# Ledger of designs, part 89: designed miniproteins, single chains

Each design is a single chain, and the fold is of that chain. pLDDT is the mean over its residues in the fold that is shown.

## One batch from the design tools (miniprotein)

Design m3090
Fold by ESMFold2-Fast:
Structure m3090 (fold): chain A 64 residues (1-64)
Amino acid sequence: MRRRLEEERERQRKFVEDYATVAARGLGRTIGLTSDSREAGREAGAAMTAAVDAAIKKAEEERK
């Protein structure tokens, strides 16, 4: 019985921690305040570069 309440509280804690972590990273990405945000920015930049490269390849194929 106690374990059910403890599990509920533990899940609530995880939710709060996850939310705080995501919110902090989101704000950091926008403002550039944290190292984690810098890493996330680099990953997003790499994904954007890959998308641009894919678009260029398609354009080159259409040239033929």
Scores: mean pLDDT 62

Design m3091
Fold by ESMFold2-Fast:
Structure m3091 (fold): chain A 85 residues (1-85)
Amino acid sequence: SVEEVKKKLEAIVAELKPPLDQVYELKEKGQPLPPELQEKLAEAKRILELLQRLAETTDREEIERLLKELGLDPEAFLKLVEEER
């Protein structure tokens, strides 16, 4: 459903913010990134890359593929976008 897609997107954003904030703080302090944070960064980078591709593409088939990679229902996501118009 649209509500499930919205909750999933909010969860993705919430999960990305803490590791990104931690990386920024460590880099500003000149400290090395611990392996656990490097793994979380790799996952965050993957998700951000998918989100960037989703924002840049107008191809419906690619949008559906990228949404599935993010664990989102493409039909529900498209309905969410249409409801905000």
Scores: mean pLDDT 72

Design m3092
Fold by ESMFold2-Fast:
Structure m3092 (fold): chain A 63 residues (1-63)
Amino acid sequence: MRVTVTSLDDGGILNMDTGEALPKGTVLEGELVKEFDDGNLLVRDLATGATYLVGRDRTRVEF
């Protein structure tokens, strides 16, 4: 399932391989891998293949 994620602050999207947080205003176009029980998402970036943790309360998510 394709998703578009916009970071609302400097910590809403976290690279799971590097631990780097993406800055506020970053737009991630990805594939939904998993939804966690806390509402956070695991998303794979379509451009790089990198996996990101998406904080639901700190991002705007569009399906």
Scores: mean pLDDT 83

Design m3093
Fold by ESMFold2-Fast:
Structure m3093 (fold): chain A 90 residues (1-90)
Amino acid sequence: MAAQAREAFEAALARLEAALEKAKENEAGKEAADSTEGFYEATLGEEFDRLRAEAEANPEDVETLQRLRDLVELLLDFLEGLMKKALAAE
């Protein structure tokens, strides 16, 4: 259902935003957050904006909402991977 897909996307986006803010509390985490934002801008930003516009135009499109969630989860996994690597180096 589109409502469940939207809730899952919004929950994933909130987790990513919280993880980025938490990461920026220390120097190693700030580098991880900056790298994640750079990866988004270079690779995923245009696709994300396109999919978000499609979700606004077609709010019942579960597939588009699932793709948005997948992109957010990919960014979250990328950030978490960098954070674990930074923490392991200390």
Scores: mean pLDDT 79

Design m3094
Fold by ESMFold2-Fast:
Structure m3094 (fold): chain A 68 residues (1-68)
Amino acid sequence: GAARGLGQMAGVSGREVARRARGARDPAELARALGTSQTGVSSVAATLGMSGRALVRAVQRAADEGRG
């Protein structure tokens, strides 16, 4: 999903993406937290059929729900 796609782009685990995303309020802040570009974040969102804001929210939900 969203966290794994961002993790592959940024060179970090999906779980690490989810943790960093909790501190990010928008796609630009998420990009900075992951050490990547806002264009990269937007490309992942487009691939998943989401807006950048929807992608940030989806990753934050994954962080909150990520204990199974």
Scores: mean pLDDT 76

Design m3095
Fold by ESMFold2-Fast:
Structure m3095 (fold): chain A 67 residues (1-67)
Amino acid sequence: GAAAREAAIRALAEATGLSLEKARNVADAYAQSDEAGQELLVRLVAHDTGLDEAEARRLLEAYRAAL
């Protein structure tokens, strides 16, 4: 639901240091991507923010699961 989506965006922003708007845009891009696009976004987020790939995937998946 909406509350779970907002919680996932806040968690992603807090972990990465991204703004809420940027975190939402990245999470939406992930949710709309195929498997190859999802893997690319996980790597890009991890590399750009210093977050582990496993952590980045978990946070992005939490948003997708809340849709």
Scores: mean pLDDT 86

Design m3096
Fold by ESMFold2-Fast:
Structure m3096 (fold): chain A 108 residues (1-108)
Amino acid sequence: SVKDVVLLGFHIIALSGEMFVMVQKVAKGIAVSDSEIANIKRLAEDILKRVENYVPKELLEEFKTLVQNFITAVKNGDVETAKKILDELNKKLSEIYKIVKEEADKKL
């Protein structure tokens, strides 16, 4: 439904925003907390559950791998790698959103 697409959009913005804040903290030499890592994992899991029936499995696995690699980079204080992974994650999230929106539009 249109409401499901709008909700997905908000969850994508939330995940992207939290990851951006995390990169900024690491860039300032501030360690990320276990609770912040847990929040990223929960937001990613919520997105996956919403899109699993609409999006190709390969794209979902790529998204999962990028989230795990992002968490590893921020835990290690690797700012450059975390920024590159975030850019790729944002591209994959945009692709996922487009697929779900196109499937919703076909039902109208």
Scores: mean pLDDT 87

Design m3097
Fold by ESMFold2-Fast:
Structure m3097 (fold): chain A 92 residues (1-92)
Amino acid sequence: HMATPEEVEDGLQAARGALENALKAVKEKNIREASIYLTAAQLILVGLLVMEPDNELARKALELVQKAARAMDAGNYDEAIKYLEEAIELLK
């Protein structure tokens, strides 16, 4: 099944919302909550790429989200914040 433009836009907006919540949680040092929202964003973006493999916006956003996740796992929260902000800006 090919995603409709509306389904893709809805998914991108949902991913952006999850990333905004993850960013807020990281800034508040609520790392457990940040990890939950980051995982939600990853699942949404992976789902979009299953439906539309050539979606460059979803691919770039997923790469940034994966970089943010690695930074969080390493305790590099300032780096994670930068990647999250870049992903959110990309999805506007």
Scores: mean pLDDT 86

Design m3098
Fold by ESMFold2-Fast:
Structure m3098 (fold): chain A 72 residues (1-72)
Amino acid sequence: SALDQAISKLPADTKALVEALQSDDANVRYAAAFELIANPDEQAKAALEILLQKETDPVVKQLIQLALEAFK
């Protein structure tokens, strides 16, 4: 998938955080999104845009949006 391709080319630390955003546990996704805000990596932008479209939790969605704003 486009998401898997975007994730596969990420640095190991960023890849682990982006993979954590796919967790079934919303608390894991909160922690991952918050860490991506603290340590912004522009390489994650494509994966984060795809994950934002899939996210259903309004708080996690807002955190992903904040992470994306760090690249502007």
Scores: mean pLDDT 82

Design m3099
Fold by ESMFold2-Fast:
Structure m3099 (fold): chain A 90 residues (1-90)
Amino acid sequence: MSFPTFDEKSRELIEKALKIDSVEAQLVLAMAYYYEGDFDGLKEMYEKAKELGASEEQLQLLEDILNSDFSRGAQIGLAVTLAAKKIESL
């Protein structure tokens, strides 16, 4: 198999997130579904995040992604980056 690249690390993170029942996992998966154009998957991740006890701020960021509203793109980027780091440490 190919050498570890940034893309392979991103794929491993997404695969790990799919197996973890956490709000941080749903935040990482939301961006993956958005880039793939899977808005049904995005809606399911939003509902799962609510069931897992996501904060109002985290739910608002997921709703922004669902609506393709990136006016708060820096806040979305920071939240997803922090979520990714937390999943990597699990």
Scores: mean pLDDT 72

Design m3100
Fold by ESMFold2-Fast:
Structure m3100 (fold): chain A 93 residues (1-93)
Amino acid sequence: SMEEELRRLAEELLREAEEEARKLDREELIREIRRLAEEISELLRELGEPALDMAGLEETLAAHRDDEEALRRLLATARTELRLLRMLLEEKR
């Protein structure tokens, strides 16, 4: 039941993030993805986990520069992961 509750929460957060991402243009999407990736990397360090591969992220952004749908999915995923990481850190306090 805990796993099902977390899955539902993740699905709801993803839907909200996808709706917000639809409002942004390509340059705004890229800027927000970079900003969120930096925040995620910092939270991962607090958890004792390796930081995100920022070079790999830049390659992904370059490959999908003209694919706004792929960029929106990346932003929505990043927003969802950031929210879940913040919740996990709060649980450890």
Scores: mean pLDDT 79

Design m3101
Fold by ESMFold2-Fast:
Structure m3101 (fold): chain A 103 residues (1-103)
Amino acid sequence: SAMAARRAAERAEVEAAAAEARATFEKQLEASNLPPEEREELLAEFERELEVLREMAALLEREGLSLEPVLAMLRGEAVELAPEEIERLERIVREAIERVEAR
């Protein structure tokens, strides 16, 4: 169906954006004067943040909502949201964090 194709495309876009964000962060860490142990710890923290964003995308997809807020976060772009959309996103963020922490 057209909906299934769109959801697959949106998932692929989130994964591509996450991979690019990770590559950019690794490049920044390589350019840093931080000790290797600190770089590994920062990368692990960043990976946890990416896992939360991926979980947010999964929750948004399950609810039939746009993945644009997650894509904007991964790209470092600003998103203008209505108050109801902000409240919904806050609930999704909270659920995503809880799910990742439970792992």
Scores: mean pLDDT 81

Design m3102
Fold by ESMFold2-Fast:
Structure m3102 (fold): chain A 78 residues (1-78)
Amino acid sequence: MEELKERALELGRELLEEGASVAEVADAIFNLAMQAGLSAEEAARLTAEVLEELLPELSEKDQREARRLAEILRKNAM
């Protein structure tokens, strides 16, 4: 779990540096988790956690989008 989370964080940082949107980052992380064998619920939870950890590295606009997506993902995982 922790190793997958670290890989997801690195993927997110790389995509953000290349100009990807927060939504594109979330989609890529979710797909990474699903390919690693997680359920949709587990993938949604991991994606929310990774977005929350990326918050300090984001612009204010992207922080708002990331918080909104993380909340939606957490509610759908419950």
Scores: mean pLDDT 83

Design m3103
Fold by ESMFold2-Fast:
Order: C-alpha cells, then sequence, then structure tokens
Structure m3103 (fold): chain A 75 residues (1-75)
C-alpha cells in the first residue's frame, strides 16, 4: 500500500505541474488575442485555442483529484 500511495502522490504532483503549464498557455494565448483584436478572425482563433488549454487543465486537475481520492482510500 505504501508504494501505491507514493505512486499516486507522484502522479498527482505531475498532473498538477502539467495543469499549471496549460493555464500558462491559456493566459499567453488570451494576451496574444488582445494584441490582435483588430483582426477578429485571428483573435477568435487564438481564444478558441486558449479555451482548449483551459479544458485540458480541467481534465488534468480532475485526474489529480482522482489520484488524491485513491490515496485517501489506501490510508
Amino acid sequence: KEEEIKKYRDKAVELGKQAKEEITRYNNLLAEAERVKDDPEKAAQLRAEAESHRQKMNELMKEAIDYIRKIKELE
């Protein structure tokens, strides 16, 4: 059980790190969309791309929470 707890803890940390990278991409793409707002099509494309990174962040956070739940079940 201890090895399993450590494995799930390491996975949760890694997923949290990936989620932070996704939110950084989201923020960068939104900033770029604001810079090109005089091109509505390009701005819309960048915002759509940003939203995909936000969705990825939500998925990664959900997975991290699932691993934290598994740790709690093993304790």
Scores: mean pLDDT 84

Design m3104
Fold by ESMFold2-Fast:
Structure m3104 (fold): chain A 75 residues (1-75)
Amino acid sequence: RLSEFFASLPPEHVLRLLQQWLTEYARGASREELAAILRKFGVPQELIDELLAPPTLEARRQRFVEAVPRELGAL
């Protein structure tokens, strides 16, 4: 899984991946360009598809939206 994969990498490699990915994202890089960066750092295509897939992103976004009012209400 993606989290297990990142846990296996040295912290410097993870930091460099994030730095490069965020830089390209800020430039307005396409989904294909962002996927190419992940592949360059050794992330399997299956995990890239899971990470960047609209259904997965939409499900995560929905759970986040539902959780935020609950957490704020608990304060």
Scores: mean pLDDT 62

Design m3105
Fold by ESMFold2-Fast:
Structure m3105 (fold): chain A 75 residues (1-75)
Amino acid sequence: SSEEEFLERIEKQARETIRDLLEKGVPIELARQIVLGVAHLQISVMFRDKPKSERDAILERVDAIVDKNVAEAQK
């Protein structure tokens, strides 16, 4: 589905962006906020025609993906 494809892209981009920002000395808390902000904006534009409940479900999955990648980067 288009949602699954979007989430797969977000997982890859979050992993790569968090790594890049940390290597450049950006604090993990700020890196997390940057990645979340960009992802939330993309959802609001790409899925604007979906019901709020479906957008909220996508937002929750994106938040989980970002939090997972933040936790993995702190190892």
Scores: mean pLDDT 85

Design m3106
Fold by ESMFold2-Fast:
Structure m3106 (fold): chain A 76 residues (1-76)
Amino acid sequence: KAEEYLEKALKTGNKEYLIEAMGIISQELSRKARELGRLTDDLKKALEYIKEASENMDDVEKAVEYLRKAIEYLKK
């Protein structure tokens, strides 16, 4: 689960866990976009938050916040 890696990132400060979580979230976004045949507004928001997380990797807490927002939009 992506959330398990986000918790590990917060606990350890290790950016490798952010990379793992981002990989899982990106794969779910790609899968959902393929199933829907398009990139919905909610999926575009999720993608924007993934990009924000990738740009803020040195701030683990901030990156986790963005990735959690991406997960929220993927559930819509």
Scores: mean pLDDT 84

Design m3107
Fold by ESMFold2-Fast:
Structure m3107 (fold): chain A 124 residues (1-124)
Amino acid sequence: SMEVEALLELRELEREALAILSKEQGKPLPLSTPEFKELRKQLIDAIEKKDYDKVREILEELSKSKDKQLLVALLFTALNYAVIYKDERLLDIVEEVKKKLDLPEEVKELLDRAIEIVRKVIES
C-alpha cells in the first residue's frame, strides 16, 4: 500500500538524518534513553487524542534545546503518525517547527523529502 511504502521510506530517511546528527554532535543515538521513551509516549498520546496544542508544545519546547537528535527523532515519529491517520494538521505542525530549526542542510533536505512523502499519502 502507499502508506506502507511511505513508512518504509520515512524509516530510511530518519536513519540517515539521525546518523548525520550523531556524527556532527559526537553523541550516540538517543533512541534507547528513558527521556526519549517518555517524550515519545507523551507525543503519541497527544497525537492519538488530536491534542494539537500539546503536540506543538512538545515539539517547540524541544526546538529550544541543543539536542537536535531527540527533536528530529520525534519529528519523524509525528510524520509516521501523519501517514497512519492521514492527518494534515499534524503534517502542518511538523512543517512549521522545521522552518524555525537550525539544522545541517543535508538534514533539512531529508526532512523536506519526508514531508513531501507524507503530503502525497494525505492527498491520495
Scores: mean pLDDT 85

Design m3108
Fold by ESMFold2-Fast:
Structure m3108 (fold): chain A 88 residues (1-88)
Amino acid sequence: SSQERALVLRLTAIQIRAVGILTEADLRKVPEEVRKELEELHKKIQELIKKAMALLDKGTPEDFAKAEKLVKEADKLLDRMEELLAAA
């Protein structure tokens, strides 16, 4: 469905940007504590993506609503990664 494709594209964009933030952190040689916190946030994002994809595979309206909430949670974690990188 168009809704499923939109959620998959957003999850993909979140994953690409999270990896990009980690790469930028490495290039900028951010403090180890910041790098570790970014890795922990990335791991949480990966778990949310995995759960969202499983819900999309089920394909019910309830599952799509749950997947949208997980995407929103992943977006908040990505925002936190952006804030940590900017503050470093």
Scores: mean pLDDT 90

Design m3109
Fold by ESMFold2-Fast:
Structure m3109 (fold): chain A 85 residues (1-85)
Amino acid sequence: SKEEIKAEIEKRIDEIETRVDNLEKQVQADYKAGKITEEEYKEKLKGINAVRAIVKQARKFLEEGNYEKAKKLVDLAEKAIDKLS
């Protein structure tokens, strides 16, 4: 149903936001501990910010009832965060 599709997309967005928050905390901790270089830190933060921007756009399409575009952006965000992990 339409409600089931909306709930699935919302759940996936929430899971991505949790993953990106945890990744950002880990990246900040690794940089503070000297485990990654400043260049690696900046590159990872750039990727994290890109995932956040995609998720924000996915939520807008979800609010507009455009579930097809919302799902495509969620798929893109999941692939992007997998590459950062």
Scores: mean pLDDT 90

Design m3110
Fold by ESMFold2-Fast:
Structure m3110 (fold): chain A 70 residues (1-70)
Amino acid sequence: MEKVEKFIEKLRELRKHFTPEQQALLDEVIEELKKAKSVGEAFDLVTEWAKKYPVEVANAVARALREALK
């Protein structure tokens, strides 16, 4: 929905500033978000990713989500 679409937009902006390796991780995040049906699902996915991804990438994604929810 609108907030999830904004979150994906924020991640696309982040993607162009990352290394190719980090872009691959963000691509995975974006693909999972395209399947999310609600803001709650998007938040749950971010929580899962925080354990899997490097802290820098996980923190950047979490900040983008928080900005998109405003």
Scores: mean pLDDT 72

Design m3111
Fold by ESMFold2-Fast:
Structure m3111 (fold): chain A 77 residues (1-77)
Amino acid sequence: MKTEDFYKLREKLTKELLSLPGEEAQKIAESSGNLVPELYADEAADPRLSEEERKEAIKRATSQLANDEVLKKLAAE
């Protein structure tokens, strides 16, 4: 995958997660955390976070997920 395609995918995933209802967005972030750094999913699920902090945690989780998926695809090719 080209770097430009990676950034477009990352932005698309970030926008999609931020536009989803909080519960669905958190589930996706938690699923991402199973394969990417657990702390991102844990941060998204933390009840002490404000809505804005939770959105930022989801944004980080989606960015990390996109990076790992790209790396896995590149390693497989």
Scores: mean pLDDT 54

Design m3112
Fold by ESMFold2-Fast:
Formats: C-alpha cells, structure tokens, sequence
Structure m3112 (fold): chain A 71 residues (1-71)
C-alpha cells in the first residue's frame, strides 16, 4: 500500500540517521550477527520495496545517490 511504503521510507531514513549517530558515538556493542531486528516482518518487506523503488528511480534519472536510504 502507498501508506505502508511511505511509512517504510520514513523508517528507512530514521534507521540511516541512527546508524550515523552510532558511528559518531562508538560503543562496545556486539551486534554483528543479530537475526532478530527491531523491525516487524511487514516493515522489513515495505522497506525492501521502498529501497528498490528509490534505487530504480535514481538510476533512471542518471544520478548516483551519495548514500543509500536502506542497506
């Protein structure tokens, strides 16, 4: 759904911001292989869809994003 895609896009952006904040605040966090993310299955699916759409749009425009919205 469009609403779900918009929400997933916002969640992906928030995740990227938190990732950057963690990089700026080095902590001893052993989370290298966690298979249980905080995102729900529905959020994960919506995020993957939003990520693919953003990547496709960026390529079609001939512009390369400086960074990814979602890994």
Amino acid sequence: SVAATAEASQRAADAAIRHLERLRSPQIINTTTRKQPEFTDAQTQAISEANARVAAAARELGHEASHRLVE
Scores: mean pLDDT 55

Design m3113
Fold by ESMFold2-Fast:
Structure m3113 (fold): chain A 97 residues (1-97)
Amino acid sequence: SRAEADRLTEQARRALREGRYDEALELGRRAVELDPSSLDAATVLIRVGERLAEEGRYEEAIEAYRLALRAIQLARPDDTETIAEIEEKIRELEEKL
């Protein structure tokens, strides 16, 4: 349900602001499970990926970016620039593994 996905996205955004990146990632994952094309959830997941990457948590950062990528591909498949930017970010992080 979209209402549940929106609620989870808001909770993920709060967890992200409070530095609880594990919780933010889990909430974002659940949000895209309920609404696979949620751009709001994708935006939060990108931010989670950025913060996890800054902390050297590359596997979790890649997961966040991949979840965001799938949502953007479903919602805005013609946004080739954003898609390419996220794919490049995933590639950079995979090189650190």
Scores: mean pLDDT 91

Design m3114
Fold by ESMFold2-Fast:
Structure m3114 (fold): chain A 97 residues (1-97)
Amino acid sequence: KEEKLEEFAKKYNIPLEDMKRAVETFEEAKKKYGNDWKKIAEAIADVTENRLEVLTFFLYENAEKKTPYLEKAIEYLKKGDFDKAAVYLRKAMEELN
């Protein structure tokens, strides 16, 4: 888990401290809200400016199933198309709730 977190932070140029804080926030939000990914997303957004990248990572690692929408969100994120990544991430969250 720690190694995957460090690799992700390095790939998307996210400060490791921000990523660790986001993990703590994610674990608390997951415990409080369960599978309500919209509320989890709001909690993460309060902690980091890299909201889209961080939320995509947590959803990919922790989602009960990986949807085609989540795979598309990751694909567009890797291409730097943040607008399309956000659209597909929203669809993935709606499908997983």
Scores: mean pLDDT 70

Design m3115
Fold by ESMFold2-Fast:
Parts: sequence; structure tokens; C-alpha cells
Structure m3115 (fold): chain A 86 residues (1-86)
Amino acid sequence: SVRRETLILARLIAAGGQIVVAERLAKKYPKYKDELEKMVKEMQALADQVRAAVRAGDVARAEELLEELRKKEEELDKKLKEILAE
């Protein structure tokens, strides 16, 4: 379904925005750089797997991987809020 693929792509764009914020904070707060870079790398790897599944026509697998990406997004959001609260 084009609608399902569009929603997946919209979620990938949202994840990309969070990654940009994390990369900017890693530059401003060197003590968190390694942790944030590791989290970004894990999210990028999942996002690449989602794109590969969509390209293969496996929308169901893409949605499963997207749920894993969502959990990583929540972990990163929590970490970013902890850094900003200092």
C-alpha cells in the first residue's frame, strides 16, 4: 500500500530529525559524545534496514523494524532530555 509506505517514510524523516539534534548536542557536550554517537549509529543502522525492507517490497518487515527504531527513538529522546536538564 502506497499509504503504508508513505507513513514509514514519514517516520524515517522524523527519526532523521532526532539524529541531527543528537549530533549537534554531541558537539556541544563532549562528555556525552561517545554515548550519543553510539545511539545515532544504532538508529541509522535500523533506518537503513527499514529502507532495505521497503525496497524489497516487505512492508510488514519494514513496520517491525520501524517499531524497533521507535524504541531507539524513545531511548534517545530520554537521553537528550537528561542532557538538557543539566
Scores: mean pLDDT 85

Design m3116
Fold by ESMFold2-Fast:
Structure m3116 (fold): chain A 106 residues (1-106)
Amino acid sequence: SKIIVSVNGKEYIIDISKLPGPLFTNATEYSENGERGVHTSDALGRKLYDVITDKSLTSSVSGESKLSSEPNLLNIRTLAMYIFKLKTPEEFEKLKDAVLDYIGSV
């Protein structure tokens, strides 16, 4: 299935079937304190942004129906849970601010 996300006022269509699969195999690859060999929330937010804007994996659309903030955040959460193999919405909430910093600032 396809997911639509809005990044800095531009809509992207992501085909989940074209994604390389989960980028991380377990939650120990994530750390809020930035320990060596573990990804920070900032690095994960940046990686999600890179996936959304990857022209080989996604297509961008302009001039179509604009996503409101809540549906857009839900779609971003769904995509993040897939590519980072997150098991609960609470795990996404720990990444949310860093993800929105990349997506909202670009």
Scores: mean pLDDT 63

Design m3117
Fold by ESMFold2-Fast:
Structure m3117 (fold): chain A 78 residues (1-78)
Amino acid sequence: SMEQAIAAASAVGAALKAIEAGGDVAAQTRRGLEAADRLPDPAARETVKAALRALEAGQMSVEEAVRAVLAALIRMMD
């Protein structure tokens, strides 16, 4: 549903914001991955999960992860 999509997207955003604020990357990445699994679009789900995993692995900056997540969510909602 739209409500589930918004709730999941909001939870992913909250995890990224917490990481940007110096929070526990592993703990917040886990929260973000759990939230991403609730996204209704499989393509958005996999893109968001890939960005969060790359962020946790140090292969992507927070800014790059935010951009990738926003692009995936915009495409899903369009």
Scores: mean pLDDT 85

Design m3118
Fold by ESMFold2-Fast:
Structure m3118 (fold): chain A 57 residues (1-57)
Amino acid sequence: TRQKREELQQQLAKYQNEATKAKQEKEKGGDVEKNTKLEEENLKKAQEYGEQIRRLS
């Protein structure tokens, strides 16, 4: 359904944005270990939501 796809797209965007934020904090000289984990976890979540969107097709 279109509504379900929109919900999954919002979740995908959320996790992509969180991963980007973690990457930027790492690049700015923040905590490398913490931000690497945050980037990886959020990219994994984004990938999962991307797969769910693909499966709806």
Scores: mean pLDDT 81

Design m3119
Fold by ESMFold2-Fast:
Structure m3119 (fold): chain A 89 residues (1-89)
Amino acid sequence: SDVDKLLEHIDKIKEEMKNDVEKMKKTATPEQVKELDKLWEEVEKRIEYAKELILTGDPRKQTIGMFVVLASRSEIDLLIKQIEKENAR
């Protein structure tokens, strides 16, 4: 179903974000690891909310759910870039 395809797409994005976070944690300071863990916990909750919106079958709510996922991905990417910049020579 279209709902199943959207949920699979969200799960793929979630896996990619988790892999990026875990990779960054390997070279991050303990303080940066805490920031990554805190953001990841918030993102996991947002993704569960997004999945609830997808499961409604309402195209407007599904669009909002996808925006929540993509905004969360952007926030993870920005934090990783900030940490990379802080740790650059």
Scores: mean pLDDT 89

Design m3120
Fold by ESMFold2-Fast:
Structure m3120 (fold): chain A 89 residues (1-89)
Amino acid sequence: AVEKMQELLKKIGEALRNKDYDSAIKYATELAELARAEGLEEMAAAAEAAKKHIEKAKENKDDPEKQFEEILKAEEALRQIELALEEYL
């Protein structure tokens, strides 16, 4: 499960770099569902927080400053998941 979560984190990061917010939302949703299935409720919550911020970034695509703020918050949530997963390696 850890390896699949790391794969989803990479896919979210790639989608965000390409401004493909729909794919980023999809992968964040899959990550939250996988984390819940594994009993990792805090990671699931962080993945849902990232998803919420990506959704707000998509809504603000015509406001670069606000979009950037939301992406930064999404990346913060994803970083917390990445650090937590490293403790299991």
Scores: mean pLDDT 84

Design m3121
Fold by ESMFold2-Fast:
Structure m3121 (fold): chain A 76 residues (1-76)
Amino acid sequence: SSSRIQQSQQLRDQGIQYFLQGNYQDAIRLFQQSLSLNPQDSGSLAGLSSSYSRLGDHQRAQQYRQRYVQVLQQQR
């Protein structure tokens, strides 16, 4: 629903704010909550990739980057 998408976007925006503050753990939590409401939120997938990269978890960063690319390439 549009309400779930709006809630997902708000959580993504909060995640971005924590990321910009260098709080990568809280950013990850918020991006994951955003994805629980909208699994295709490209901003949250990009945010998770960047946040895991900043924490040195390059394997999880690559997994989220691949999901991000897949979402952008999906045709429905």
Scores: mean pLDDT 89

Design m3122
Fold by ESMFold2-Fast:
Structure m3122 (fold): chain A 71 residues (1-71)
Amino acid sequence: MERIRKLVEEALKKLGVETLSEEEIEKIVRDAERFREGWKKAFGIEPSDELLYTIIELDIKYLEAQKKKAA
C-alpha cells in the first residue's frame, strides 16, 4: 500500500493534478495494486517503480480525459 500510494502522490504532485476526488485517487491506487499483483503472478518478479509510475501516470491522464469527455 505505502509504496504505491507514495508513487500516486508523487505523480499527482508532478503532474499538478488537483481535480481528482479522494475516491478517484483510491481507484488509481487500487488499479496500480491490481497491476502489481497481476505482474507478479505472470512474471514472478516485482514491477519496477518506474513501470508502476508510468502506469499510474497513464491512469491519472486517462481519468482526466474521461472527465472532459463526459462533461
Scores: mean pLDDT 79

Design m3123
Fold by ESMFold2-Fast:
Structure m3123 (fold): chain A 91 residues (1-91)
Amino acid sequence: SSEDRKTLLEIAGELQQAIQAVLEGKEEEAERHRERAIELVKSASEEAKEQIRKEILPQLKKAAEIFRAQGKEKLAEFLEKTARELEEALK
C-alpha cells in the first residue's frame, strides 16, 4: 500500500541519517535516529514488517560485515546493535 511504502521510506531515511551521524561522531543524534526507526517498525503493518525482514534487515547485517572488514568498528557495532533491536521490534 501507499502507507506501507511511506513507512518503509521513513525507516530507510532514519537509518541513513543514523549511519551519517555515526560517521560524523554525533552519537546522541545516531541513537535518536535508531530509536525513531525502531518505533516506526513497531507500529508498521504486517506487510511492511515482512518487507523489513526480507530487504532492510539483511542489508543492515551485510553493511555491518562490510564496515567491519574496512576497520570501521564503531559503525559496524552500531549497525549490528541496530539490526538486533529491529529484529526484536519485528517480533
Scores: mean pLDDT 89

Design m3124
Fold by ESMFold2-Fast:
Structure m3124 (fold): chain A 67 residues (1-67)
Amino acid sequence: LREEIERLIREAAPESAEEALRAVDGALADTQLPADVRFRLLAHELVRLGASREAAERIARLVVEAA
């Protein structure tokens, strides 16, 4: 799972991959927020870091399902 997410991030946001991976790590660690809120926050952050909306939503869904 981690390796798949890392590959997707490097393809979707290559210039901000390190920052995007930190956002993913934060979302995996934060169990206080409901899954739908974590999904929306992570997808929004990934788009801000340069990912397309489609790629951001795909990555965010994989992360939230794993957490």
Scores: mean pLDDT 78

